# Designed miniproteins, single chains, continued (2): the designs that were tried, part 102

Each design is a single chain, and the fold is of that chain. pLDDT is the mean over its residues in the fold that is shown.

## One batch from the design tools (miniprotein)

Design m7390
Fold by ESMFold2-Fast:
Structure m7390 (fold): chain A 65 residues (1-65)
Amino acid sequence: FSQIQAIFSRADVDGNGTISAAELQHVMTSLGSKDSLDEIIREADIDGDGTIDFPEFVTMMTRMH
């Protein structure tokens, strides 16, 4: 999904290929996804380090569809 890549690029302020859980929360809120935000973030951040890389972000977005 080209739209997923665009959304991730906007959230990736540092351009290092990862986004923080806080930035992911902002992105999801902008998409109108208020429900289960905490659960979605937890599922995307499988290592629990508070950062999400692009493959994890894509997996999360496609899984919710």
Scores: mean pLDDT 65

Design m7391
Fold by ESMFold2-Fast:
Structure m7391 (fold): chain A 109 residues (1-109)
Amino acid sequence: SVEEKIEEILEGSDIPEERKKKLKELILSSPFDDNTKLFFASVAVGNKKAVQELIEKGADVTARDHLGWGPLHLAALSGNEEVVKELLEEGADENAKDKLGRTPKDLLA
C-alpha cells in the first residue's frame, strides 16, 4: 500500500500536520508511479538514503506535481541541502518553474 507508506514517511517528520495532509493529497493525486510517489515523500522529509534507493528503483527525478513542483522545489522548502545536492547530481531540473514562475532557487532565497 503506497498510501500507507507515504503516511509512515510523513508521520516520521517535523513537517506541520496541515502541510503533511496537503502533501499526501498532492502526491497521491499526481500521475506518478508508486516509486515516484514514495520518492517525492522521501524528498519532502529529507531522507537522502531513501531518495537514493528510490532513484535506483526507477523513480522519475524529472516528474512534476499539479503545482508544477519538481523534487528540487520540495527539497528547497524542507531545507535539506544534502538532498538538494543528490537531486542535482541525478539530473533534476534546477530551472523548473512552478505555476507561480518560481524555480527551486527562488524558494531557497
Scores: mean pLDDT 82

Design m7392
Fold by ESMFold2-Fast:
Structure m7392 (fold): chain A 82 residues (1-82)
Amino acid sequence: MPFTGHTQGVTASALSPSGKLEASGGPDKQTLIWDVETGELVKTFKHSATVTKVEFLDDKTLKSVSEDGKETIWDVETGEEL
């Protein structure tokens, strides 16, 4: 098994209920939202610490939890905190 060709940086991921969006969080203190059909980055959310959990509450609302215990609800379409 080659250990020199793996992608790291994702500690949490979730798929939206419709399957159209994917969220990932990582030690870079960011949550990234991708369009599953196009593979394009839709939104970036910034955090104070490593993202440990992401969860879609619905297709437009994302919950994120960081290592410092902060929980944030995001509007995925606007990129704003709710």
Scores: mean pLDDT 75

Design m7393
Fold by ESMFold2-Fast:
Structure m7393 (fold): chain A 60 residues (1-60)
Amino acid sequence: LGARLRDAREARGLTQQGLADAAGVSVRTVSYLESDRVTPSVPTLVRLARALGVTVDYLV
């Protein structure tokens, strides 16, 4: 998950804060997800995928 989340974010030219703001989550949540320290809830995963314009299947 984390590597694909980072790749999708960087492809869009977003900072971790930018993705956090777009998805409506904390920057700490984005940082922890990108380092695979935590597993996102399904609603959080859907919000991140929508913010990045990718599918949930791409992120997992």
Scores: mean pLDDT 81

Design m7394
Fold by ESMFold2-Fast:
Parts: structure tokens; C-alpha cells; sequence
Structure m7394 (fold): chain A 60 residues (1-60)
């Protein structure tokens, strides 16, 4: 099934390919190329983008 994560903090994307989100938003993790940035989809907005891994907590 999908790997879900919860945003621990608000984040404003620094580039167009980064995802902006609010604390408590649920994200689907799409790709994990390394420990720093992951590709995620916001379940709230449907948008995809890179997220800093330290701003999110994996739910499963």
C-alpha cells in the first residue's frame, strides 16, 4: 500500500520542484533517493514535489 507521512512543521518550497505544506498535512511518499530529500504527493492538494525528510514523520 502507499507509504504515508505526516508533516511535522510548515514548509515553503524554495524552488518550483519543492512541495509546500502545513504542519499536520498528510503526504504520500513516492521516491526515496537518499536521506535528505524525498519525492512526495500532498493528499490535500494533489501536488507533487521534493520535501526535506526531517520535516516529515513516516506513518507506515
Amino acid sequence: GPVLAKALYDYKGKTPDELSFKKGDILEILEVPGPVKWLAKSLKTGKTGWVPSVFIEILK
Scores: mean pLDDT 85

Design m7395
Fold by ESMFold2-Fast:
Formats: structure tokens, sequence, C-alpha cells
Structure m7395 (fold): chain A 95 residues (1-95)
């Protein structure tokens, strides 16, 4: 599960970078996605794999929504990088 934790941490870093350049209208979605990534990390720390997957999947949905609403290529790049790391974490946790 350590590799899944590292991917979720990378996703959180990319979300932080997206938030720095995102429009104010997009920030609530980015923040909500970040909260779900943080909850997935907390669930992993407690050994709750099922809860970690549930929060990671919620984060992925929010990331996809934020990416569609953004017109800024830099924001879209950071959001896609975050989404790829979340997908990788989910993959590893389902092993």
Amino acid sequence: VKEAEEHLKEALEHLTEAAKVASPELLPLIREAGEHVAEALRALKKGDIKKAIEHAEKALKLLEEAKKKSKNPEVQEHLEEAAEHVRKAIELLKE
C-alpha cells in the first residue's frame, strides 16, 4: 500500500499546483477533490482499504469535472496529472 500512498501524495501536490493558477470559480471543485484525496490517505493510514478506494473514486470524478470546466491548459495539465496518480493508487489498492 506504500506505493498507493505515494501516488495519492503526488495527486495532492498536483492539485495544489492547479489551485495556484485556477480561476476562483473552479477552486471549490479542486478543493473538494483534494479533501477526498486527503480522506483516502487517512483511510490508508488506518488500514481501511475500502474507504480509501471510495474516497479516491470520488476525487477522480471531481477531477474529471474540474478538467472539463477549465479553459486554462496549465490547470488542465495539473488536473490530469492528479487524475492519473489517483487512478494508479486505485489500481494498486485493488490488488
Scores: mean pLDDT 85

Design m7396
Fold by ESMFold2-Fast:
Structure m7396 (fold): chain A 62 residues (1-62)
Amino acid sequence: SFGDKLKAIRDARGLTQRQLAERAGLSQSTISRIENNKITPSDSTIQALAKALGVPVSVFYE
């Protein structure tokens, strides 16, 4: 799922949910809800997360 991939990439980068949230301009609660598949991120949010993690958007759809 998107949330599982997001968590895996974040963990691989050594980032906490709070640190990723700060880099992406989101709240930590939003990161937590995305990683637990409780919400579907918008295209703009996916782009912000990809940029914050230094990965192409396509990585979330592999």
Scores: mean pLDDT 84

Design m7397
Fold by ESMFold2-Fast:
Structure m7397 (fold): chain A 64 residues (1-64)
Amino acid sequence: SWVDEFVEKALEILADPSVPRIDKLSVVRFFENIGYYGPFEKFLEVLSEEDTELREFIKKALEK
């Protein structure tokens, strides 16, 4: 499905250390805006521990 393709591309972007934080945040916010939190655990798995702001944003979204 197109959703699975979007999740796959999001994981590629979030795992890529050359991608700027603002672009990674835009990807996460896209899924938040459509109310689709399913891939957020996988997003945390591929994000570097150094992406602390993004990790905190995702964790906060999952706590609701």
Scores: mean pLDDT 81

Design m7398
Fold by ESMFold2-Fast:
Structure m7398 (fold): chain A 153 residues (1-153)
Amino acid sequence: MVEVRDATLEDVDAIVALNRQLSKRNPTVPVLSREEVRRIVEAAQRNPRLTVLVAVLDGEVVGYLVLADNGDGTARILRLAVDERYRGKGIGSALLRAALARARERGARRVELFVAESNTAARRLYERLGFREVGRYKNFIGGEDVLHYSRDL
């Protein structure tokens, strides 16, 4: 069964590997160094407005999510990655449900995210979880459109 928990410093190397897979498929997502991922996990442990979730399957970290609370009653999904070997197994849905629960527990009324128009797999995942397109940024990076998705909590 996929477990979803808060990230620890032990998960840093797995999050780095997942971030490299994400950045290869979405050039808008920077490649993070090990030290930058470490600082993000340490910041999430000290700052209630930041959350880093990992999805664990059979003891392996197979996905991660970063959620930020904007402090205006809106939370933003900054990153979502699932290891390519483990896609289609509901892991991204598990991470998103945990993030939506965590946002609600912290008093967010809305969750938002940005996604490349070409990323049809992620769009279908967000739509199935009740997110709706609320805006579009034309030619945002390299001639690709970026879609703004939102969901009320």
Scores: mean pLDDT 96

Design m7399
Fold by ESMFold2-Fast:
Structure m7399 (fold): chain A 73 residues (1-73)
Amino acid sequence: MEEEIKKLFDEYDTNGDGTLSGDEIGKFLAALAKKYNLPLSEIPRLFKLADKDGDGTIDYEEFLEAVKELLSP
């Protein structure tokens, strides 16, 4: 799971800085939701969990923790 999430993250991290911003976030979250059979309505929740600073960017480590929490029962 983590390797697959990292691969997707890296694919959408077009500038290679280890964070996602703007348009990259929406595309990545939509791809992730489809891969793990999450409803698209979960995308805003996942984004809020990952964007702790509210600066509109997502750090990989914080995002991975949020995804694990969302996908775990």
Scores: mean pLDDT 71

Design m7400
Fold by ESMFold2-Fast:
Order: C-alpha cells, then structure tokens, then sequence
Structure m7400 (fold): chain A 98 residues (1-98)
C-alpha cells in the first residue's frame, strides 16, 4: 500500500481527479502523509502533508471534494500546525475556503 499512498499524494498535488478516485478505490490511505515517504532532502516530505493539504495548496477544488467525500481529515495539521483550509487561504484559493 505504500506505493498507492505515494501515487495518491502525487495525483492530489497534480489535480488528477480520475487518478485520485482510482487510487482510493484500490485502498490508498486518504489520510496518508508526505512524512510517511522516506525523507530524502527537504521539501514536502518535511511538512507531513496529506493529499488534502496538497490539493488545497494547488487549488484543485474537485480533488478536495473527492478527498473529503472519501473521509479525508479536514482538520489534519502539517508540521507547521496548518490545516488544508489554512493553506488554501494563504494561497488565495477562495473556492476551497467557501
């Protein structure tokens, strides 16, 4: 399942709605974190982002909705104490905030 979780995180960041739905149907953990991936170097792995955090950062509204319907924890906090909604607000993605 580790590979499915990695692919889910990537699909959420890229806004690939169809791939997100496929991976969730295959049993990917909707609440997987980038910190579960071997931290080699800095970046996203350092922040413990969930798929919902990544979709919110990128403004992928449709992916956010799919993840929430699949049971994503909207109150999950990254290593800085930020929720997906906090990150969406910081990036100006009003459609996710509403």
Amino acid sequence: MRELNIELLEAAREGDVERVEELLAQGADVNATTGDIRPEGGGEDEYNYTPLHLAAIQGHVEVVEVLLKAGADENAKDNLGKTPLDLAKEKGHEEIVK
Scores: mean pLDDT 75

Design m7401
Fold by ESMFold2-Fast:
Structure m7401 (fold): chain A 69 residues (1-69)
Amino acid sequence: MADENGYTELHRAAEAGDLEKVRELLAAGADVEAKNTVDGLTPLALAARNGHLEIARLLGEAYLARLAA
């Protein structure tokens, strides 16, 4: 579920620093590798850019789990 700019709910939650929403979306199987169409950033990149280190850590762990599959 992405908007016209490729922003998924996970992108928005990561950018906003909404840790609870990020946890819910990851539990629902949200795509951690999704890139927006504005600047090609993943939710992890948005969290890191905005200084949300705990969210960046969770997204990084989910990304590594994805690569291991």
Scores: mean pLDDT 77

Design m7402
Fold by ESMFold2-Fast:
Structure m7402 (fold): chain A 60 residues (1-60)
Amino acid sequence: MILKALEDYEAKTSEELTVKKGELLEVIEIVDEENIKAKSLTTGKEGIVPRDPNIFELVE
């Protein structure tokens, strides 16, 4: 399952992932209703991103 960043997202905590617009992320785990653990396919870094379809679009 692949997410695409529709805009830049800056991490607000040390556990969150900073992502640039257009980056592809692999979903590792759906943590809860608001948070997804993902890995950037560009940087290889893992972290939490918000479960918001306006910021992260499901593409695969």
Scores: mean pLDDT 83

Design m7403
Fold by ESMFold2-Fast:
Structure m7403 (fold): chain A 80 residues (1-80)
Amino acid sequence: MLEEKAREVARAAMLFDKDGDGKVSAEEIGYGISLVTGAPIDEAIRAAEEAVKKFDKDGDGKVSREELLEATKYALELLE
């Protein structure tokens, strides 16, 4: 169940990728979480920020598409 929700959130977050660099910000992941799960957007963004900090290898405040699913799963676990 959690993994399927993470996949839906990852897809939603990619729709908010405004710079098209193949990376996703904490805000975009947070918007995806709020849209898919109905969590309050401020709590969703906080969880996404913690996930991005854990998976951000480049220090740009974003995660790569390859890491997006794991980052989203981690953020969702913080909300459970």
Scores: mean pLDDT 75

Design m7404
Fold by ESMFold2-Fast:
Structure m7404 (fold): chain A 99 residues (1-99)
Amino acid sequence: DKLEKFRENYLKSLSLPPTSMTPLHYAAYNGNLETVKVLLELGADVNAEAGPLRLTPLHLAARNGHLEVIEVLKEAGADLEHKDSEGRTPEDLLREYLA
């Protein structure tokens, strides 16, 4: 239910195919810290790209200001300088959220 609602909202916002998003993208977007930790322990790709914007889980956590999730993803080796298709890093999205 929550993943399906996230998928629909994400598609409306970014026009992305549902199959482009990993469980780690969903957990990061929703700020589900415990789920993020479990998925990383199971070997989830911390730098997986989603849709035509090429967003990583770190981009989605940063966009929504989930600071604890950002910290955990960084500790897991997330690329802090990974640019989406618009040239934005996760830090750029976090700055937009905080502005």
Scores: mean pLDDT 76

Design m7405
Fold by ESMFold2-Fast:
Structure m7405 (fold): chain A 102 residues (1-102)
Amino acid sequence: SAEEEARRLAERLARTKPSWLTDEEIAGLDEYAETGDLGLAANALLLEAAREGRLDVVEYLLASGRADPAARDTLGLTALDLARLMGHEEIAALLEEALARQ
């Protein structure tokens, strides 16, 4: 039920294009749906959102299951590492919880 609810929320958010999601971020998620080769795009968006402090985007990606919270960037840093480095404590806590659930 929680997974189905998260999926429905993610689908609604993608369809309504909420103001806190950019067109570029939504395009990356749409490309994931079309090609099936795009955990990479969702993972890149998660890493960038964690670095920039975009909590709502991080919540959306984790709730939708589109991004791997354990994914690493070219420097070997996870979204959790980036959130901690940038001082985004709420995002760091959310990512720690997501990693514990996997």
Scores: mean pLDDT 67

Design m7406
Fold by ESMFold2-Fast:
Structure m7406 (fold): chain A 70 residues (1-70)
Amino acid sequence: MSLEELDDETVRRLSRLEEERASPEEQIETLRELLDRYRELLARETDPEKRRLLQERIDLLEGMIRDFEA
């Protein structure tokens, strides 16, 4: 899976959570699953620009999870 494909999946999954009025617990679970997928891509990525973008996505998702837990 590419960064672009994962970004598209992330947008779709987050939009569905909003449409379904998902619980905070379900939202956190989805965010953690997406976070793990971005971490796997980062571990395999050799392009510095793509690594930067992946890290930005990871930081964003970690921030969202932290905000839900606060």
Scores: mean pLDDT 82

Design m7407
Fold by ESMFold2-Fast:
Parts: structure tokens; C-alpha cells; sequence
Structure m7407 (fold): chain A 81 residues (1-81)
């Protein structure tokens, strides 16, 4: 499913990035909501902390990311190009 491919693409972008902070910033500039979630219910903050490292997670927290967002929005494929 597209949602599973989106989750994998975000993970691959963060894991293989030479600068995970710049990768996260680009995702936000492309319209990914700061409190967005993947198809597994993992927030962008959780993905960045796990695959991008502490600096990427700190950057998202500074942009207003929450550990438990009230109304999470699904990450869309358009934001990963």
C-alpha cells in the first residue's frame, strides 16, 4: 500500500541522509505537518529520533513537534519528492 511505501521512504531518507536535520527541514518545507504520522501511527518526531538521531529530533521539537499529538495527519507521498 502507498502508506507503507511512505513510511519506508521517510525511514530511508533519514537513515541514509548525511544531514538528517536538513532532511527533516526539507520535509517540513514540502508541506509535511510537524505532528504528522505514518501508516503505523509513528510520528515524524519518533521516526527522526529512531533513524535520524538526536539532532533531528531536537530540531522537530523546536518546530513544535509533540510526542502525543491530539489530531495527527497522515504523511502523504507528495511531500517525499
Amino acid sequence: KEEEEISKKVIDLLKNSPDPVATVERLLKNGVPVNAVDANGETLLQLAARYGGPEAAQFLLAKGARVDPENPVLIKKEHLE
Scores: mean pLDDT 76

Design m7408
Fold by ESMFold2-Fast:
Structure m7408 (fold): chain A 114 residues (1-114)
Amino acid sequence: GDALLEAARNGDLERVKELLAAGADVNARDPVTGYTPLHLAARAGHLEVVEVLLEAGADVNAVPTSPYSLGLTPLHLAALAGHREVVEVLVEAGADLDAKDKYGRTPMDLANLK
C-alpha cells in the first residue's frame, strides 16, 4: 500500500507532513478501493490530517475509481461517519453537497442513516 494512504488512515499527522514534503502524491489511490488519502482521513475523522491534505492540493471531490466503490466522495464518508468538523472543513474547501453515490444518495442522506 501507499505510505501516505496508511498515514492518512491512521491519523499520523507528522508522517503525513513528512511524506508530502518528500513529494508523495496527495491524490494517490488505494489499488483495491480507489480511495485517496483524503477519503481515508475523512472517514476516520482525522481533522488535522484532512486540513493538511487540502492545503497540499487534495481533490476535495475525489470519486473512487474501484468497481467495488459506491462512488463515495470524502464528504459522503465524513457525513456517514458523523464527523461534523470534518464535514464543515470539506464544505468550506468546496465539497459538492449534491454529489450522488451510485444509489443516488447525497452526503446529507448518508448523515441521516443513523
Scores: mean pLDDT 87

Design m7409
Fold by ESMFold2-Fast:
Structure m7409 (fold): chain A 90 residues (1-90)
Amino acid sequence: AAEALAAALEPVVRATVAEELALRAADPARFAEEAEEGLALLDERIAAATDPLEKAALEARREGVRALLAGDAEAATAALLELARLVAER
């Protein structure tokens, strides 16, 4: 069920990744600043997380942000699909 939901969301996730990468291309400096702020918050949340599923979801989100910052559309898509799968299991 969770994996089927993630698969159904793939076109939406790919579109979201494309939009984020377009924002990165338009203003790389601002995108990097916002991504670095998000990564710092995610690192704090991961360190505080006691639930393994919550921690895994936060780690997947962090990988997605890192992939977007690197301009890696495929890695970002994979990480966000894993996040969707983990969130569906909550």
Scores: mean pLDDT 82

Design m7410
Fold by ESMFold2-Fast:
Structure m7410 (fold): chain A 68 residues (1-68)
Amino acid sequence: LEEEIERLRKKREELQRKRDELVQQLAQDITAGTASAEEARAKVAEIQGLNEEIKRLEEEIKRLEEEK
């Protein structure tokens, strides 16, 4: 159980880092005027996907922590 929780926490942290990197890159690209509207929309969709996966992992971690 603890090993499973740790594995999920590590995956959550990896996804959060990836999301934060994409958010930062998108903000920099927009500020520099280099992002196309299509590229910006693609990155936003990817960020939203990562946010949903992070949320699911957080719910699963909480469930497992409350069981033991």
Scores: mean pLDDT 80

Design m7411
Fold by ESMFold2-Fast:
Structure m7411 (fold): chain A 76 residues (1-76)
Amino acid sequence: AQALLNEALRELLRLAEHFTDEQVEKARELLGQVRDGADLVDQLEALLEYLRETASPELRPRLEALLELVREARAL
């Protein structure tokens, strides 16, 4: 589970250069609430769902792939 979460975080950081200031602030808000691995999964899923709804069509498939990784980590 942790390896999948680490991969999702690394890919999210790579995508961060394409995010708006509002999307970066939302990421800071949600991820700032993380206290343990379960909180990380919950906040990361919420963030990716928000980014999927607000992102350009070009970023959407990459965000969907990250959301699948996070959901797979949750299922383990």
Scores: mean pLDDT 76

Design m7412
Fold by ESMFold2-Fast:
Structure m7412 (fold): chain A 159 residues (1-159)
Amino acid sequence: SVNPIIKQDLLILAKAIESGSSVDPETAKALERLYKTLSKLAESVNADFVSFLLEQRIKKIKAEFSLKLPVSDYAAEFILDLRILIAYKSGNKAVFKQLLLADINDPAIVEEALEDFNALVEVASGKSSVETAAKSIAESLDVPEEVALEVLETFLTSE
């Protein structure tokens, strides 16, 4: 049930990013659902700090939706939070800490996160394999491909 919702919402977000549009109601709801799903996953691993960050992002999306900001602004924060959660779930504390420090506005990390997001969307749409997405994530997070594959499968199949 959680996995199908994640896949659907990632597809909605990807289409909105490709269109370059301001946040519409469908995209805003997809972002809110994705953050709520990530918050529940963070809670299940007893990551109070990550859960707190995701709750703040949900509130920010709701507030900023009224301003109709570009989808890319929300997508960058969501992808970074996703990468933080993946690193945490895999037990890679070094990468987790690095990504948290990078939450201090680094444009290069945003670009890498967008590549990871595109890989996840291709898997969700059935146009790419989990293995292909794992390679992209491994390169972006500077971890072995086998670790990225295990983390991605764990994330996408967790309930």
Scores: mean pLDDT 67

Design m7413
Fold by ESMFold2-Fast:
Parts: C-alpha cells; sequence; structure tokens
Structure m7413 (fold): chain A 73 residues (1-73)
C-alpha cells in the first residue's frame, strides 16, 4: 500500500520518494505494527528534511502515539 511505502521511504531517508508518495495521496498518518507513523520514523532516524516536509503536510497528526505512548515530536 502507499502507506507502507511511505513508512519505508521515511525510515530510509528517501526524501524524493516521500514527496512523491504524499503527492499520490498516501496516508501521512499511516501506522506500522508498533503504532509508528512516517513522522515517528523520520524523527527517530534523524531525517530532519523529511520531518520538516511531513510537519508541513496538511492533515498530519503531530499527537499520534506509538505503542509506548510516544508522539513524534
Amino acid sequence: SLGEELLEAARKGDFERVKELIEKGADVNYQDENGETPLHLARSNGNFEIVKLLEETPGVDLDAKDKEGRTPL
């Protein structure tokens, strides 16, 4: 799915792929099995350009909690 591809792109630091997937309508709030969103993965991996892109994306949930109750920020 586009959401699964977005999680992978955010984890890898693939900025161009993240941008492409958002433009294709990927759910920016999509969660993996650990409750982690693309923003959680970008932040934890230090991909700060992707963090900025996701924070500026309409509809992003900055308060989404992973399985440990952590928000992305």
Scores: mean pLDDT 86

Design m7414
Fold by ESMFold2-Fast:
Structure m7414 (fold): chain A 66 residues (1-66)
Amino acid sequence: KEKNREEILKLIGEILRIIGDIIELEKELKKAKEKGDEEKVKEIEEEIEKLEKELKELLEKLKKLE
């Protein structure tokens, strides 16, 4: 069970990092929308979507280890 615990902690760390990245991107998205920068809005939205997919995959992996 020690190996499972290390893997779980590693996954939790990765999940928290991605959540932090999404929060920062959401802040940047708000600023870009306030500036009317449509190009930047699109880029940030695409990056958030990519991170959300990665987060979902990590959460599914974590559930299998629990």
Scores: mean pLDDT 82

Design m7415
Fold by ESMFold2-Fast:
Structure m7415 (fold): chain A 60 residues (1-60)
Amino acid sequence: MVERQAQGNQYVNKAIEALLEGDEKKAEEYVQKAADVLGASPEAKEALYQSLKEEAERLK
C-alpha cells in the first residue's frame, strides 16, 4: 500500500466534511494538503476540488 495515497484520502474526507459544514477555508486547506501529498498538478487540484464540491452537494 502506498502511504501517500492513504494520507491523501484522509485529507479528501476532511475536505468533504468541511464543505458540509460550510467551512470553505478549511476545505480548501485540506484540498491543498491532499494535492501536495499526492503530487497533483494545479489543474488536477482544481478538478479534485470541483469533484468534492459536487460530492458534498449530493450528500446534503
Scores: mean pLDDT 78

Design m7416
Fold by ESMFold2-Fast:
Structure m7416 (fold): chain A 74 residues (1-74)
Amino acid sequence: MLDLAAAWPLDEAIAAARALVEEAEELYKQGKYDEALKYAEKAIELADRLPPSPEVEKIRERAQKLKEEILKKK
């Protein structure tokens, strides 16, 4: 099995997931719903690969809520 810890530090992976959600939120504010959906889904996928923590859970919740809002606009 590939060791994900060998690919990047965990704190950087969590930061990347957070950045994806923040970018998705910004794109949503700009009316770029297709791009916002893409970033929200990437954030969820990355969060699902990380060990459970309060930070990861908040990222997942933000991304899921944003995805639901975007889908209502399509």
Scores: mean pLDDT 77

Design m7417
Fold by ESMFold2-Fast:
Structure m7417 (fold): chain A 61 residues (1-61)
Amino acid sequence: MVGDIVRALEDFEAMDEDHLSFKKGDLLRVTRVVDDALWEVTSLKTGKTGLVPRSYVEVVP
């Protein structure tokens, strides 16, 4: 989980500063699992860190 690379399944627009906006296909690194629905990630494209909904990403093997 933590340290995994995930891929965005669709575009997401953050509604606050705690969440991270991303585009479909973006690669992100999981930095923290907050709960079953919410992960903290760092964008490999922008270097920004924020919260994302788990349902919007998939783990890259």
Scores: mean pLDDT 80

Design m7418
Fold by ESMFold2-Fast:
Structure m7418 (fold): chain A 86 residues (1-86)
Amino acid sequence: SLSALDEELLRAAAAGDLEKVKELLAQGADVNAQDEYGLTPLTLARANSWSKNQEEIIDLLLANGADPSAGPLEGVDPREHAKTYR
């Protein structure tokens, strides 16, 4: 089961909250955590193109070992699902 810390990282990435992403990674959150739809923090950050901090969050996640090839399960729209984390 996904930990509460990992769930918070997914929410912070979807929300475009750079400071919260930094804090959660420092606390040991799994940068490659996946929800039930296969969405990762990186996938959710990419889906939120209207975030002022999108590029910085993407760079931070990649610097912490995010897998750029990890994607959602077939048929899952990351933009629609990212709305549930906001």
Scores: mean pLDDT 79

Design m7419
Fold by ESMFold2-Fast:
Structure m7419 (fold): chain A 61 residues (1-61)
Amino acid sequence: MELSFAELGALIRERRRALGLSQRELAERAGISQPTLSAIERGEIQPSGTQLLRLVELLGL
């Protein structure tokens, strides 16, 4: 089943909030810039495979 990028971004944001992480903290741990993470969470850009894997691992998805 394919998630839309908007659905994926919303899921990342919800899980980040549940873990008590700021966008800056998650971005630093994932090795991406905070503006890039913000755009991903808004569904404005597609994360790369490497970025997605890091986010999935950090958020326990």
Scores: mean pLDDT 80

Design m7420
Fold by ESMFold2-Fast:
Order: structure tokens, then sequence, then C-alpha cells
Structure m7420 (fold): chain A 62 residues (1-62)
């Protein structure tokens, strides 16, 4: 099922399909895209997008 994860640091989206993060933001990971990018929703903003590999601490399944 989807995974709950936490942002390890601040990240500013550099591509249109990417998601910006603040350190400590909780996200729901719904899948994996090419290159190991996470497909996710930021629970603080409601925005969906791609997050670069290594940016998240996985907490568990939801």
Amino acid sequence: GPLLARALGDYTAVEPDELSLKKGDLVIVTGIAPGGFYKARNLATGEEGLIPPGSLEVLGEV
C-alpha cells in the first residue's frame, strides 16, 4: 500500500513535475518513477509531484 514518509530536509522543485518540501513535511508515497523518484503527495500543502531519491525517511505503510 502507500507509504508514510518524512522529508529529511528542505527541497525546492527545479522541474515542473517536482514537489517542493520543507524539512519534517509528511508525505504519502504512492509509487516510484524512473530514476528512483518518489511519486508523492505532501500532506502539508496537498500538492502532488516527484521527489528525488534519498530525500525521504520512510516511516511505514498506511
Scores: mean pLDDT 84

Design m7421
Fold by ESMFold2-Fast:
Structure m7421 (fold): chain A 60 residues (1-60)
Amino acid sequence: MKHLARVIKDYEGKTEEEISLKKGDIVEILEIVDGEHVLVKSLKTGKEGLVPKSYLELIE
């Protein structure tokens, strides 16, 4: 089962490892990296990158 999350506010990636996301974007959770960061794949762009966990809301 895919673990999907909704982006709850705009995020601008600060490094090449991070992804930029807009509020309302849907992402697939690939890996929980640490307590603060999640590796996601944007369903809109197909790009993968790290985003702070606090920017995501889990979707069932």
Scores: mean pLDDT 80

Design m7422
Fold by ESMFold2-Fast:
Structure m7422 (fold): chain A 63 residues (1-63)
Amino acid sequence: APGLLATAIKDYEATTPDELSVKKGETLLILEEVDENHYKVQSLSTGKTGLVPKSALGLVRPP
């Protein structure tokens, strides 16, 4: 199944090794929802994976 796409709505700097730093306007593939506040994502620009706060992401056309 295709993953859900998201766009970073603001810059976010990773504070732990399991988090991913993102820049505003970056496109990310949502792999899974880890908890109420975080998605596990893959950057389409770098191929890196990590946790990003949901507050830093806008979903691209949710169903």
Scores: mean pLDDT 77

Design m7423
Fold by ESMFold2-Fast:
Structure m7423 (fold): chain A 81 residues (1-81)
Amino acid sequence: SDKLRKQLRDEVIKSVGHSILAVGYELDGDLEGAIKSLEEAIEHTKKALELAKQLNDKKSAEDAEKEIKLLKERIKKLKEK
């Protein structure tokens, strides 16, 4: 449905916003702020994944699963600093 597609887009935009904010925190040396922003990005990407599955949109679901994996790897690397 158009409503679900808009919600999926909104969740993707929020995830991207938090991912960009995390880069800002990393540049400032705020590792805790960066990790928190990446965790918020993961939560929005999980919502996008659920919406993609409801839409039977395989590409959007695969993109969301890949993004969750990449965001988790970024958090792991930050925790090792």
Scores: mean pLDDT 90

Design m7424
Fold by ESMFold2-Fast:
Structure m7424 (fold): chain A 104 residues (1-104)
Amino acid sequence: SLLDQFRRFRRAVVDGDVEAVRELLESGFDVNAEDPSDPLGRTPLIEAVELISEIGLGETGKEIVRVILEYGGDPEAKTSDGLTPLDIARQQGREDLAKVIEEA
């Protein structure tokens, strides 16, 4: 189910498991799906930026963001309150993630 795919995705991001993120996207996880358990309609890219920032992943977190963008993650996707992945990266003080998103 889409709920199980989002749970597996969040676990892979928290674990810093770049290959697990790739495997999920290769196996048909919709990179632009909205999390059905989230009233804000967060996409995988938005959830990754928030989780990576919260747990403090450095280079591995940047690589996860690059992989999501490589597989077609929409950098212009907005939460229901109007925030893009770039807005969230900047709010979290993650200029390194903001640069990766802007260069996509």
Scores: mean pLDDT 86

